# Designed miniproteins, single chains, continued (5): the designs that were tried, part 94

Each design is a single chain, and the fold is of that chain. pLDDT is the mean over its residues in the fold that is shown.

## One batch from the design tools (miniprotein)

Design m19257
Fold by ESMFold2-Fast:
Structure m19257 (fold): chain A 67 residues (1-67)
Amino acid sequence: GLRELLEARAEARGTGKVTLGDVTRALAEVGLEHAQGRVIKLGEEAYKKGGGYLSVDEALELAEKAL
């Protein structure tokens, strides 16, 4: 599911973190592309504060709020 895709992205980066771009791509892969715009809008402040990165749990919380 979405969690497993985000965890795989975080491990691939070696940082344990993901970008908003990783989240939007994962949403498209699970058929939730309609949530992409809302995730970007809701996540923009947290993304800036996190130096361009989100934890997997932060990314999942944003996706849930966008649905």
Scores: mean pLDDT 78

Design m19258
Fold by ESMFold2-Fast:
Structure m19258 (fold): chain A 100 residues (1-100)
Amino acid sequence: SRNDEIIAELERIGKEVREEYEKRLAKAKTEEEKNKVTRESADRLGERVRELAERYDLPEEVRAAIERLLEQAKASKDPEEALRLVEQAALHIYLHALEA
């Protein structure tokens, strides 16, 4: 179903972003490099979450919740908080798809 496709794509996106994040984080030697890797991973996940929501034309309420979280992530000075907020945006898509 369309909802199964959304879940499968979201899981694929999450896996790809996490694998790249972990590889880059393992190579980071300083806190500044780790913070940069975390911020770039948050940005990458956020972009892909937005693209997924647009591609599947998710309900306006779901899209508004995602956009609010992505804006909060961009405004955050803490890269780890930014990543958590973007992961929360992805969770909104997942929960919507589970509710059918």
Scores: mean pLDDT 88

Design m19259
Fold by ESMFold2-Fast:
Structure m19259 (fold): chain A 92 residues (1-92)
Amino acid sequence: GAELEREAREAAERAVEAAELAAEYFLKGDATGDRNDVLKGVGATLAAIGDAIHTALLAKKLGREEFGREAIERASEALKKGGLSIDVTGLL
């Protein structure tokens, strides 16, 4: 239903946002050598993975597996900008 579709969209948006935040922290940590920025990047990466899994599960319930795949691909691309090569497409 519409509520489940809204939840899936919000989870997808959170996954990408967390992945982009992780990339920013990793790039900042690499530039400055600040271990705290690296740790924040790890935390944001875990959040991105969790939201991506949630999005995939909701997309499957909706019969919209392509939506889940696209959200996971966007999150993976954002993480790669921070130098982190995690293939989360296997979570589908």
Scores: mean pLDDT 79

Design m19260
Fold by ESMFold2-Fast:
Structure m19260 (fold): chain A 76 residues (1-76)
Amino acid sequence: SKEEKLKLLRERYLALQRYIIKNDEKGFEEELEKMLREGLISQEEVDALLNAKTPTQKLQLLTEVTAKRILEINKG
């Protein structure tokens, strides 16, 4: 359902934020791969997040990607 997709996206977003803050690069990569398999993120968005060089850049991009996905899910 739409509600279940939004809940899962929120859980992935919070986990990714924690990995960025903790500088856990492996956890960050593994969580992105889960999101890719779940259809919550595109390969291009994964590549962009992995190519971001600083925690600030990763957080900014993650926020933008998540906001875009919320809007797309809500449009149905």
Scores: mean pLDDT 88

Design m19261
Fold by ESMFold2-Fast:
Structure m19261 (fold): chain A 63 residues (1-63)
Amino acid sequence: KLEEALERYRRVLDGVERTRKAVEQHAATASPEQAQEIMAATDRDIGEALRKAREELEKVLKE
């Protein structure tokens, strides 16, 4: 349902902010190179999650 898909998408957005804060805290204890890789990997994972959530929303919208 559209309402459920929208709620799920917004939860993903909220999760992104929380995850970034947690990763930032974790990366602060790593080497600069390692921190950069951790952040890049996290950004990719978040991006994929957002992409999938958007695709699911698009499917519901087309119904």
Scores: mean pLDDT 77

Design m19262
Fold by ESMFold2-Fast:
Structure m19262 (fold): chain A 91 residues (1-91)
Amino acid sequence: GSHEEAARLTREAGEGGAEVAEEGARLLQEDPESPLGVARLTAGALGGMGASTHGGLSGSEEARRYGEEGAKRAEEAMREGGVGGKVNLYE
């Protein structure tokens, strides 16, 4: 019951976070100074990391796996968007 719901919610949160981060990375690839790109990449990455934390704490192996998948996608989007050393977001 609740464990299946936790896995579903963690998957949805992880996928949603990853999608927002990927959109942020796309915006930054097209416009490296896009404030919307920065906001989406950051929010998506935080969502993916939150899903990973929730999955780990849920006690559900399936929720943990979905959270880790979302976090990995968000990390890849952050690398592509240049957060951590490859994007100039400063004037």
Scores: mean pLDDT 70

Design m19263
Fold by ESMFold2-Fast:
Structure m19263 (fold): chain A 68 residues (1-68)
Amino acid sequence: SKKDALQNVLRGFEDHVSRLLSPEKAQKAVEELKKRLDKIYEEHKDAPREEFIKKVQKVINEVLDELS
């Protein structure tokens, strides 16, 4: 399901940033991504899977860019 996909994305992101950032920064990044992913799900849960995945990937990239 789309919810399971988001949970897997969030777990992978948390694992990734925990290796790169301090614990405090990693936690903040994960919380920010979760908020944005929850909003994408709420607004686009009925969108085609391909469009949904593109929106998710864009949000991940935006959060990563903000950590630079």
Scores: mean pLDDT 84

Design m19264
Fold by ESMFold2-Fast:
Structure m19264 (fold): chain A 93 residues (1-93)
Amino acid sequence: SKIDELKEFAKQLITDFYNKLLEKYKDNPEAAKIIKEIAQVFLDYIDGKITLEEAEKRIKELKAKVTDPEVQEAIDYLFEFVKKIHEEIEKLK
């Protein structure tokens, strides 16, 4: 279905972003753990397992532990994109 195609597209983008940040933080296990948790929040949101309010709350808490402002901006950019895909999925229901 078109909904499944949009979900898979979003998951691929989240996974690609996650893999790039994991490579950047390969020598920093604490930062890698936070990035994994952020990626899981985005995946859970796209799958409808959590609400937008819960996703925003969790991302805000996890971002506070990220010290690199470029990474914080990249997380915000990805979240805006993920929200737009979720809105398109909701329009198809």
Scores: mean pLDDT 81

Design m19265
Fold by ESMFold2-Fast:
Structure m19265 (fold): chain A 94 residues (1-94)
Amino acid sequence: SPIVELLKEMYEKMSEIVKKNLDEEEAKELEEEIERMAAGVYLYLQQGDFDAAKARMEAFIEKVKERYPDKPEMVKEIEKVLRETARRLEELLA
């Protein structure tokens, strides 16, 4: 599935960013949050609800911004990956 491949690519890119910026324990916690977000996005896409999928992604980045105000570069890199993924998902569903 192109959607599953794209979400896996998103996870791998975000995991690399997280591991570069956080200790092992905090990186693992954020990776688990990314997995939950990806699963929720996939569920909405299976239901045909792209608006809900996009809202779930937006809610995730706001939570990351609130949790890591001291790591603006990490937040910016995660947001970039998320926005690029959302755009590519929209192209796949058009």
Scores: mean pLDDT 89

Design m19266
Fold by ESMFold2-Fast:
Structure m19266 (fold): chain A 87 residues (1-87)
Amino acid sequence: MAAREEEERRRKELLMEILERTAPLYVELAELRRNGSLTDEQVAAFAAALEEDARQFEALRQQMTDEELKELGEKFKELVERIRKER
């Protein structure tokens, strides 16, 4: 029985899906902020759009080890850098 390994794999897949949806929005928000084009309305809209994903992420995060969180953080950084380089 590989239930633990399978559950861990499924959690990582769900977290990666959330990160892949979130990373482009984060990069866009950061670029808008950097060039002074970011409005309070846009900040509120981004926050609202991410609210459900943030809740789902937090629920999954509570089930992860420190090692898993570190690995996920590194993958998110790589994804953000990749998106920035493609622009």
Scores: mean pLDDT 73

Design m19267
Fold by ESMFold2-Fast:
Structure m19267 (fold): chain A 73 residues (1-73)
Amino acid sequence: KVEKLKEEAAEVAREAAEAEFKDASEEERERIKEEAAERAKALVDKAAADANKEELLAKLEKVVEEARELLEK
């Protein structure tokens, strides 16, 4: 079920971003969390046909890393 997978991916991405960027301002953290969640959902949509847990987790880690790069700018 794509909707459930997208929700789970978005939550995992938000939780990972929250833990990683807990020292950032509240507004900045919310922005990063939402960007990570949005990208995670897009990745799930793209990979829906080939949904593989290991591959999905790797993509979520990449999204969190990209969010970190945005924060460092």
Scores: mean pLDDT 68

Design m19268
Fold by ESMFold2-Fast:
Order: structure tokens, then sequence, then C-alpha cells
Structure m19268 (fold): chain A 81 residues (1-81)
């Protein structure tokens, strides 16, 4: 599965993924601290998706990771405004 490979590669390149996400949020108006926290949430969700690959499909792992990111980011995104 290409999605399984993408999840594995994202975990292997977690530092690069973290910095890219952080820079995107800063460019969108977040402070460095807010952007760092949001990047941490997303990277943690990716790592959890990778662990879930042991028990569920890549598609289900991605769905659960997206749901967790949406729930955890919602209050932080609201704090930006």
Amino acid sequence: SELEKEIKEAVENAEEVFERIKEQYIASGASEEQARRMAEIIVEAIKKAYELLKTVSAEEAEKRAIEEVEERLRPLVEELR
C-alpha cells in the first residue's frame, strides 16, 4: 500500500515533517510556540498511525490520525483568532 509507505516515510523523516508543518502555520499567522504545538500534535498522530498499522489497515490508521488531529487542533486554531 502506498499509504502505508507514506506513513512509514513520514515517521522516518519526522524532524523534516515537523519543521515543514511549523513553517506553514507560522506563515498562516501562528506564533512560533503555537506552530510548534500544532506540529507536535500532527507528528504524534502520524507516529500513532504507524503503530496502528500493526493491527488495522493503512486507510483506517490514516482516518483515526486525521480525527485525532482535527479534535486536538480545533481549540488551538480557535486560539489563533
Scores: mean pLDDT 82

Design m19269
Fold by ESMFold2-Fast:
Structure m19269 (fold): chain A 55 residues (1-55)
Amino acid sequence: MLPTSEEERREHLRAVAELYRQEGRFDTADKIEAAVDAGKLDEARAIVRQDNLDG
């Protein structure tokens, strides 16, 4: 379900980063976590979107 609050969005992005880590994509996972920790949720989301577009 789409996150409706900044806290839910943060948790969602951390879950996405964990999925990338499970796939061995540690660099992407680390970048997402760093952006989330910095409060840059839009940046974290952009990283996920860009990674999906880059294949």
Scores: mean pLDDT 76

Design m19270
Fold by ESMFold2-Fast:
Structure m19270 (fold): chain A 71 residues (1-71)
Amino acid sequence: KTADIKIVIKKDGDKYTAEIYVDGKLVSKEVFDTEEEAREKGLEKAREIGKKLVEEEGVDSVNLSIEIIEE
């Protein structure tokens, strides 16, 4: 089984939000001062989630994607 993990980085006023979706469901949302922090911490959290899916749910592989929304 393959799980899809998507990280969405959005500008939220003067801050950046990192949202993490697993198979289309929002599982984590955090706010950061910079895009770089949001990207780094979002990727770190997504890797933690992927590891748990492999260890606890017997997922064979994880597809990881990142989307940055700049508006």
Scores: mean pLDDT 81

Design m19271
Fold by ESMFold2-Fast:
Parts: C-alpha cells; structure tokens; sequence
Structure m19271 (fold): chain A 92 residues (1-92)
C-alpha cells in the first residue's frame, strides 16, 4: 500500500544520502537508480498520485544532474528535500 511504498522509498533515499556523504559517487548512482525503480513501481501499482510522483521525480532529476556535475553538496541538499517531502506524506 501507499505507506509501505513511501517507507521503502524513504529508506532508499536515506541510503543514497549516506553514499553521498561518504563521497561514494558510484554507490550514490546505484542507490539513485534503485530509488527511481521504487518510485516507478509505486506509481505503476497506484500507491502514489500523479502530483506526488511528479514532485519526487523532479527532486530525483535534480539529484541526478548534481551528481553528473560532481556537485555532491547539492546532491545531498536535493536528496534531503526528497526525504522531508516523503516524511510529510507519511504524517498525513
């Protein structure tokens, strides 16, 4: 259901943040890829709305761009934005 999908996505973004903080660019790219798969599956099974999917997708695209540019500080910032958004969804 929605809560289970959001909790799984949250855990994935927390792993992404840890890889980024460690300076592990390859690990961060793998964790970002896993987050995108989890997000896509949640959308496909109807666990999240179009609006929620679009907002999280935009955040993950910003993380991907920051990683491609070598800006780990911005990648962490955008990942934390995603974590906070998912936590807010889980409180409602």
Amino acid sequence: GKKESLKLLLKQLERLREALKAGDVLGAEIELGMALIVLGVAKLIGDISDEEYNKISEILEKVQRALQEGDLEKAIEYTEEGIEFIKELLEK
Scores: mean pLDDT 89

Design m19272
Fold by ESMFold2-Fast:
Structure m19272 (fold): chain A 85 residues (1-85)
Amino acid sequence: MTSDMGRGAKSLSEDIKKDPSTLERVLEVLERASEAAKQALKDGDGYSVTLYQLGAFAARESGLEGVERAEELIRQGEQRRQEKL
């Protein structure tokens, strides 16, 4: 009732109702971003850290649409790091 305040809550709630895996994907993306950021930080790769942080922020702000953006940013960071090796 009153706790359902937020910008994307209505849309995200509908998406979860249709596909409960959506919530799992949000949490998984946030966890991946966090772990990837820690690894990039150890390597002194601040650019990748920023990408992962922006991805996590997008997932929180926009729910499902944010998850899609977060996945893109995480993938870009991962690809960049693999190619840089």
Scores: mean pLDDT 70

Design m19273
Fold by ESMFold2-Fast:
Structure m19273 (fold): chain A 55 residues (1-55)
Amino acid sequence: MTEEIKEEIEKYLEENPDTPKDVLEYIVENLEENKMEEVAEYLRELAKEKLGIEL
C-alpha cells in the first residue's frame, strides 16, 4: 500500500512538474492527517530534489 502510493506520487510529479507549492503542501498535510507520514516525507524529498520546492 505505502509503496503503491509513493509510485502514484512520483507519477503525479512527473506528469505535473509545474504543480504549485501550495497544492503540494495541501497534499502533504492530507497525508499527515491520514497517518501516512512516510509517504508525506517521501513527497517532501521528491519535491525538493525534482522541483526545488521545500515543503
Scores: mean pLDDT 78

Design m19274
Fold by ESMFold2-Fast:
Structure m19274 (fold): chain A 89 residues (1-89)
Amino acid sequence: SKREEMFQEALEALTANLEDAIASLERMLAHTEAARARAAQYGDAKQQQILDIVIDTYRRVLELLRQGRPEEAARVLVDAQEQIEQLQK
């Protein structure tokens, strides 16, 4: 049930305003890439791993949204969110 709720929330967020979602994700990708470079500079291996997952996720989500595949984009977001949550425990 939690996974289904996360999926529906992600799908609504991505589809309520597609242009805003894409613009927001592009900004978040740029910020995450900068954070990844800083984590590498400080040798924080766990933070680097988490940020690599976030970067790959945002790139995949942006590509899927540009292809008109928001349901697949939402699944990618949910899968990444669960993966990151497990790594932070």
Scores: mean pLDDT 87

Design m19275
Fold by ESMFold2-Fast:
Structure m19275 (fold): chain A 96 residues (1-96)
Amino acid sequence: SNRDQMLLRLAELALRAARAGDLATATLAAMRMIAGLRGEATEEQRALAARAEAGRVSAEEAAAALERALREARRAGVPEEVLRLLEEALREVRRR
């Protein structure tokens, strides 16, 4: 499906960004996945996205965004490959 393909591409982007130490891009990828799964952004999510676009995201904020993306993905029953990539991205961010 188009959604699963988009989520796979975003999860791949999140992992590449996390491995490169690009916390802002990893956070934006996670936020786009959450939006794709939920269809709505909260005020906190909009504020975090604005800070991420400005390159101002902590490792804790990136990890929290990836954890939420992983929870929403598990809930939505997305392909295992998407879950695996998000788990790897989260591990990379937590490594600091």
Scores: mean pLDDT 84

Design m19276
Fold by ESMFold2-Fast:
Structure m19276 (fold): chain A 96 residues (1-96)
Amino acid sequence: MTAEELERERRLAALAEARAEELVAAYEEIVRENPDASREELIELFARHLGEVFGMSEEDLEAVRALLRKARSREEELEVARQAGVAVARRELLAA
């Protein structure tokens, strides 16, 4: 590993953590603002947020929707949101 590679990995880790926390907070906000919404409606609101704010592709959005539909608890839904944040961070760092 070069110093340059280590610095890049460190920056990715920090960005991934920041984006993970941001998307977990966004999902919790959507749930809080839409207490009467069905799970499918919450999934669509979150997917729209990912597409509009972070520019995720329809292929990536369908993957997130599929994972959220398989989640069996709120904790699992928040873990999917965290993983979506990590994916966003990786795309941002590799956008060259």
Scores: mean pLDDT 82

Design m19277
Fold by ESMFold2-Fast:
Structure m19277 (fold): chain A 73 residues (1-73)
Amino acid sequence: MPLSPEESKEIEELERRALEAAVAGDRAAVDRYLAQLKELVSSLPEEARPYGEKIVANTAALADALLADRAAR
């Protein structure tokens, strides 16, 4: 796979932080971590960007679902 161990670790950490913020109902923190994830993905080599973009999309969708669940309470 075109991701290095360090790149994978950073992506996973930001994904985890975004999801934890979503569970807590902290939209501002979710937006911040997603912005950091998008910036990291945009800095990846061209070959690695599709993998990073998929992770961003999946993380954003899951975070939105968690925030919506929190707002419905």
Scores: mean pLDDT 79

Design m19278
Fold by ESMFold2-Fast:
Structure m19278 (fold): chain A 105 residues (1-105)
Amino acid sequence: SDEELVAQILALADQAVEIAGKLSEEAAKFARTAKESLRENIAIYLDPSASEVEKVLALMKAKYTIEETLDYLEKEALKQGNEEAAKQVKTIKDQMLSLIDKILS
């Protein structure tokens, strides 16, 4: 179900927040803010009163938030020489974007 795909996206966002916390307080704050934006856009997608256009736009905004946030975290991990964290962030990004594409399909 779409609700199950959404729950998986939010669980992956929580993993990204945990990794961000290992990098810096600044990265953790950025990741938490991005998770809130993602949650808000997903709430629009799940809203029965939202139009099809509003739902698609909300998912596109969610996709942009994922790309921006995870790319930032990967770059920060690499700056710190944390190749393992960078690899984990890239994997999370790919999984989150795959789940968004499944919802859009």
Scores: mean pLDDT 88

Design m19279
Fold by ESMFold2-Fast:
Structure m19279 (fold): chain A 74 residues (1-74)
Amino acid sequence: MIDMEEVDEAMELMEKSVDEIAKKNTEKLSPEEVVDRLVEAVREGRITPENAIRDVEKFYPEMVEELRKRLAEL
């Protein structure tokens, strides 16, 4: 359960953390690096190949073929 009086202060602290993460994303956004990171995650078993393909298809549909080629090398 959350206390009403503490909710505003807790939300402000959490919002600052989320904003810092968002700033990092806006500073460096490279589709090729995203594909590399996903390929490594699949190699380590953190993400399934199907999930990686879906994620790239949503954000970077042009990179789907490159992702498939790199996954095939695994």
Scores: mean pLDDT 64

Design m19280
Fold by ESMFold2-Fast:
Structure m19280 (fold): chain A 67 residues (1-67)
Amino acid sequence: SEEERREMAKHAAAELARKEAEAKGWKILSVEVEEVGEDTLRATVRTDKGEIVVEMTVEEALKLAEE
C-alpha cells in the first residue's frame, strides 16, 4: 500500500508538470520524477522551448491525485 501511494504521488507530480507545459503550448520531449528528499518529489519536463521543474511534497501530490 505504501509503494502504491508513492507511485500515485509520482504520477500526480508528473501530470501537474506535464499540464504546465501543455498550458504553455510547448512540445514535451521527456518527463522525469525523482525523490529529492524523504517527503519531496521533483518533476522535470523537458520541452523544445526549455525545462519546467515542479517540486512538491508527497502529501501535496497525493491531494492532487484525489482531485
Scores: mean pLDDT 82

Design m19281
Fold by ESMFold2-Fast:
Structure m19281 (fold): chain A 84 residues (1-84)
Amino acid sequence: SSFGPRQVETDPLVLEAYERAEEIAAKSDDEAVRVAAYQMAGLVVVRRQGLISDAGFEAAVEDLSRHLGIPRSTVLELVRKVEE
């Protein structure tokens, strides 16, 4: 049980995004896809909270694709699966 006021871990949007990332990671044998799923959950959360611009979001997607060596389309599909 959470005793202190910690909104990040108890926010339904945060919990749902990371639960979906965990489901995606559990179904993938590719470590890059597993890492991308959790990174995309975090990116979706900060976007929903208004902490990142659309340009910043697109730059982060491009950067993650390059860093993990996965197609940009795969990163965007992970974003869609993490979002409702």
Scores: mean pLDDT 74

Design m19282
Fold by ESMFold2-Fast:
Structure m19282 (fold): chain A 117 residues (1-117)
Amino acid sequence: GQPLTLNRDEVIARIQREKKRPSEASLDELLDEIVRLAEEAAKAGNEFIFVYRTSSEEEAQRIADRMAEAGINVHILRVPERASVEESAALGQQVAQAVSKNAGKPVLIVLLEVPRP
């Protein structure tokens, strides 16, 4: 199969649609959905790669702790709030390489929105 790539808004929309809730998803709800997707991938015999982009060191640590508790290998890419085009391109290339190496296996990418200037 093809890798599954979801941005943060798509993950939030999926959670809201399934739960019929009007509020935005918390970080914990996003991570619960990621754990569920990883479990589904494992049951299907597929490799799961989670790549998370964030400018928040606190969120990066919370994600690392949650994924470690769930036994999931995660690739956390720290992106400055005002990342340059070159920095963003380099991170995108790294993600693309990870996806390409695991073609046919589920890969979930969750991207935190960088604040607008």
Scores: mean pLDDT 60

Design m19283
Fold by ESMFold2-Fast:
Structure m19283 (fold): chain A 61 residues (1-61)
Amino acid sequence: MAAKKEEARKAWEEWLKAATDASVPQEEKDKLREKSDEYLELVKNLPAEERAKLVEEALKK
C-alpha cells in the first residue's frame, strides 16, 4: 500500500466535499485540489464511468 497515494486520495475526497460546501473558501478548495493532483492523474486514466462512480462514492453518505 502506497501511503502517498492514500494521502492524495483523501485530499481528493476532501476537495470533492469542499467543492459541494459553499461555506469553504475557494482558496482552501484550490489547496485541496493541489494535494489531490497525484490521485487526479490516477482518476483521469480511468474510464469515465468508473470516474463517475468514484465521485458518487466520495460524495455519498
Scores: mean pLDDT 70

Design m19284
Fold by ESMFold2-Fast:
Structure m19284 (fold): chain A 89 residues (1-89)
Amino acid sequence: SYEEVRRRAEEYAEALREEGKENEAEALLTIADELISQGLDPRVVLALVDAAVGVARGGDEEKLIEWAELAGAPRELARRTIERMRELI
């Protein structure tokens, strides 16, 4: 559900703020809102939010795309979400 998406994004944002990553936290919330506004399936949005968090924590791009795909997100959407996260931070 979109409620679960918002809850997860907010939980991640709080964790990022505690890590001193205020810009990354704001970027994550922006991405979650953008993905929800595009009418994407909530399960796909959850996978993409997880990928965006991975970027915030210095994860490997190709592995993040692979994990998002395994979670049900199209590879191209995962790649674009990662690019958007990097743009915002």
Scores: mean pLDDT 86

Design m19285
Fold by ESMFold2-Fast:
Structure m19285 (fold): chain A 70 residues (1-70)
Amino acid sequence: MKEEAIRSLEAGIRAARAGDSAAAAVTAHELKQLGMLSEEAAERAVAAAQRGDAAGAADILEKSLREVRE
């Protein structure tokens, strides 16, 4: 489970950095369901993606990845 969440997070970050904000929103929703992302962080990432802020969504997901790794 944790390793799958890390892979999903990394994929979502890569897609968001490439400008795919929708992929970041999907990743945030999946990680929230897995308990790897707080409701607050997931909501912020989805909100950033919905307004087209792919970089902002990626930053939120990157912070969550760092917290999971350490």
Scores: mean pLDDT 77

Design m19286
Fold by ESMFold2-Fast:
Structure m19286 (fold): chain A 79 residues (1-79)
Amino acid sequence: MDAEALAKARELIPKVAPDPEVQEALLRLLDASEKQATDPEAADAERKKIFEELKEKGLLEEVLKALKEIQEAVAKAVA
């Protein structure tokens, strides 16, 4: 995901996820994706950590659903 797609994804977060805790998790995941180009191992470790925390909080499914909606919207915007 390039910087332009990441910026668009960040704009969509409050539209697809009204829960502030879900919004924060999505922002952390996008930050990890941005780091992937410079530090892919640290980015992968951070994503795994975020998903583990979300699973413990019972928010994993909500965050994955919102992330899918954001990814589909970004893909349509660049098509």
Scores: mean pLDDT 78

Design m19287
Fold by ESMFold2-Fast:
Parts: structure tokens; C-alpha cells; sequence
Structure m19287 (fold): chain A 94 residues (1-94)
């Protein structure tokens, strides 16, 4: 299910990017771009630790955007990203 986790993370990152483009600040949009690049590198290099860091980064950004905007979509997105991060962490520990 690593492939399933990668697909789930990709879908959540795409949703975060779409929301950031609509309501994000320039700095938040730059952070999303950085996270996407980190995620793509992690997938290409099969680096589970980098994949974990990218997903955690995305979850943290979604939390920050929720605190700034009050938009519950960012809270839901953060929770879903945090769940994916926990599942990746379990794979690293196994």
C-alpha cells in the first residue's frame, strides 16, 4: 500500500495547491511549490523519509492556512495529510 499512500498524498497535495491558488498568500503558494518538489523527488528516489517530511510539511501548511482563514477545508486536508504521514511513518519503522 505504499503506492496507495503515494496516490493519496498526491491527491491531497493537488487539493492543497488548488486551495492555495484561490485563497493563499504568495508565501503560502511558494511553500506549496517547495513541498511539491520535495514530494516528486521523494517518489523518484524512493526516499520514504523525504516522502514523510513532504507530507508532514503539507499538513503543517494546511494547519497554518486553517488558522489564518478559518476555512474548514484546510482543517480536513490537514487531518487527512496527518493520517497519511502516520501510515508512512509506520512503513519506515517496519
Amino acid sequence: SLEELKERAKELLEELKELAERVGTPDERAMVESIEEQFEKAVEEEDLKLLYQAVVGAANLARLMYERTGDPRFRELAERLEEVAREIERLIEE
Scores: mean pLDDT 88

Design m19288
Fold by ESMFold2-Fast:
Structure m19288 (fold): chain A 65 residues (1-65)
Amino acid sequence: DYKRRMVAMAIVEEARLAGIEGEMRVEGDKVHVELTYETEEQGKIAERLAEEAREVGIEASVYRK
């Protein structure tokens, strides 16, 4: 889905600006984002971004480095 890919790219860019490692993966009709954070403050941002992704049907995984 083009719209989901655009939203996923925006989420990855916002994560990157916050110092969070962000990656988008597309597998058939599924769009997935992976967010990897180091600090507690980054973790709050990563969880917010993951929730925003899930609200529009993007799968999201959050990891601590």
Scores: mean pLDDT 83

Design m19289
Fold by ESMFold2-Fast:
Structure m19289 (fold): chain A 93 residues (1-93)
Amino acid sequence: SSMAEEVAQLIAELEAAYQEYQLMVQLFGLAYQTNPSARYKELLQKAQDLAQRLQATLDALKSSKTVSQAQLEAARALLAEHDAVVKEEFSAF
């Protein structure tokens, strides 16, 4: 069904975003260790928080026998937030 295809696509996109944030956590963690500035600490904490939120959303979608409209909307909103954060905040690093 089109809904099952949409759920599978959202999971794939969230998994890709999660992998990207895991890499950012590693990179910002190294930056903070070499230069323990407030800026690098903020970037590290933000990447960790976003990775945690992505994992929680993925776990909820994967564990649900039936995905609700609210879960789909929350997942799409998180992907939109991911795109904005990467472009506006992490790309300026």
Scores: mean pLDDT 81

Design m19290
Fold by ESMFold2-Fast:
Structure m19290 (fold): chain A 107 residues (1-107)
Amino acid sequence: SELEAEVEAALAKIPEIVAASPLPADAVRALLYAQLAGILKKAGKEELAEEYKKKAIEYAKKANLDVELVEKASEGDFAAYLRLVQQADPRITEEQVQEAIALFEAV
């Protein structure tokens, strides 16, 4: 599957993305795995989505992120994903989160 090859390529880049991020490594890993799980679930790859959802939850616990938000984000809930990003990076304003949610829900 082309999607499986793209997933493997994305996973190979995670250490580089984590190293480049100003955020805590465990928080970045939780965000990336949650996003990946959401994408896989929307693509109908249920078993693979569940695997990365479990990884997202594991790293979220290490980073003291809200497990309920990471579970929702891992199911493809974009609003939950943005709330999780805001929790990891408090520089992101409530107005920015609400504007992004409204923009994506309108499409």
Scores: mean pLDDT 82

Design m19291
Fold by ESMFold2-Fast:
Structure m19291 (fold): chain A 72 residues (1-72)
Amino acid sequence: DPSEDELYLYIARYYRRENGLPPPPGEKELSPEEQEKIEQVARLVDQLNEAAEAGDQELAKELAKQLRELTK
């Protein structure tokens, strides 16, 4: 679903901006390296959402920390 992919890309860019990271150079910012990181962010977001729904605050904190580190 394109909307899901767009959401994860938006979240990845949002975290990069929050951490003061510049966007990668080029018109298409989906280099192999960035694509891999975006995939990792998408997986972490999914896991974070599931952990939050399950009330697993400990896991949710760990996943949020990983997201922050990944976007640094």
Scores: mean pLDDT 66

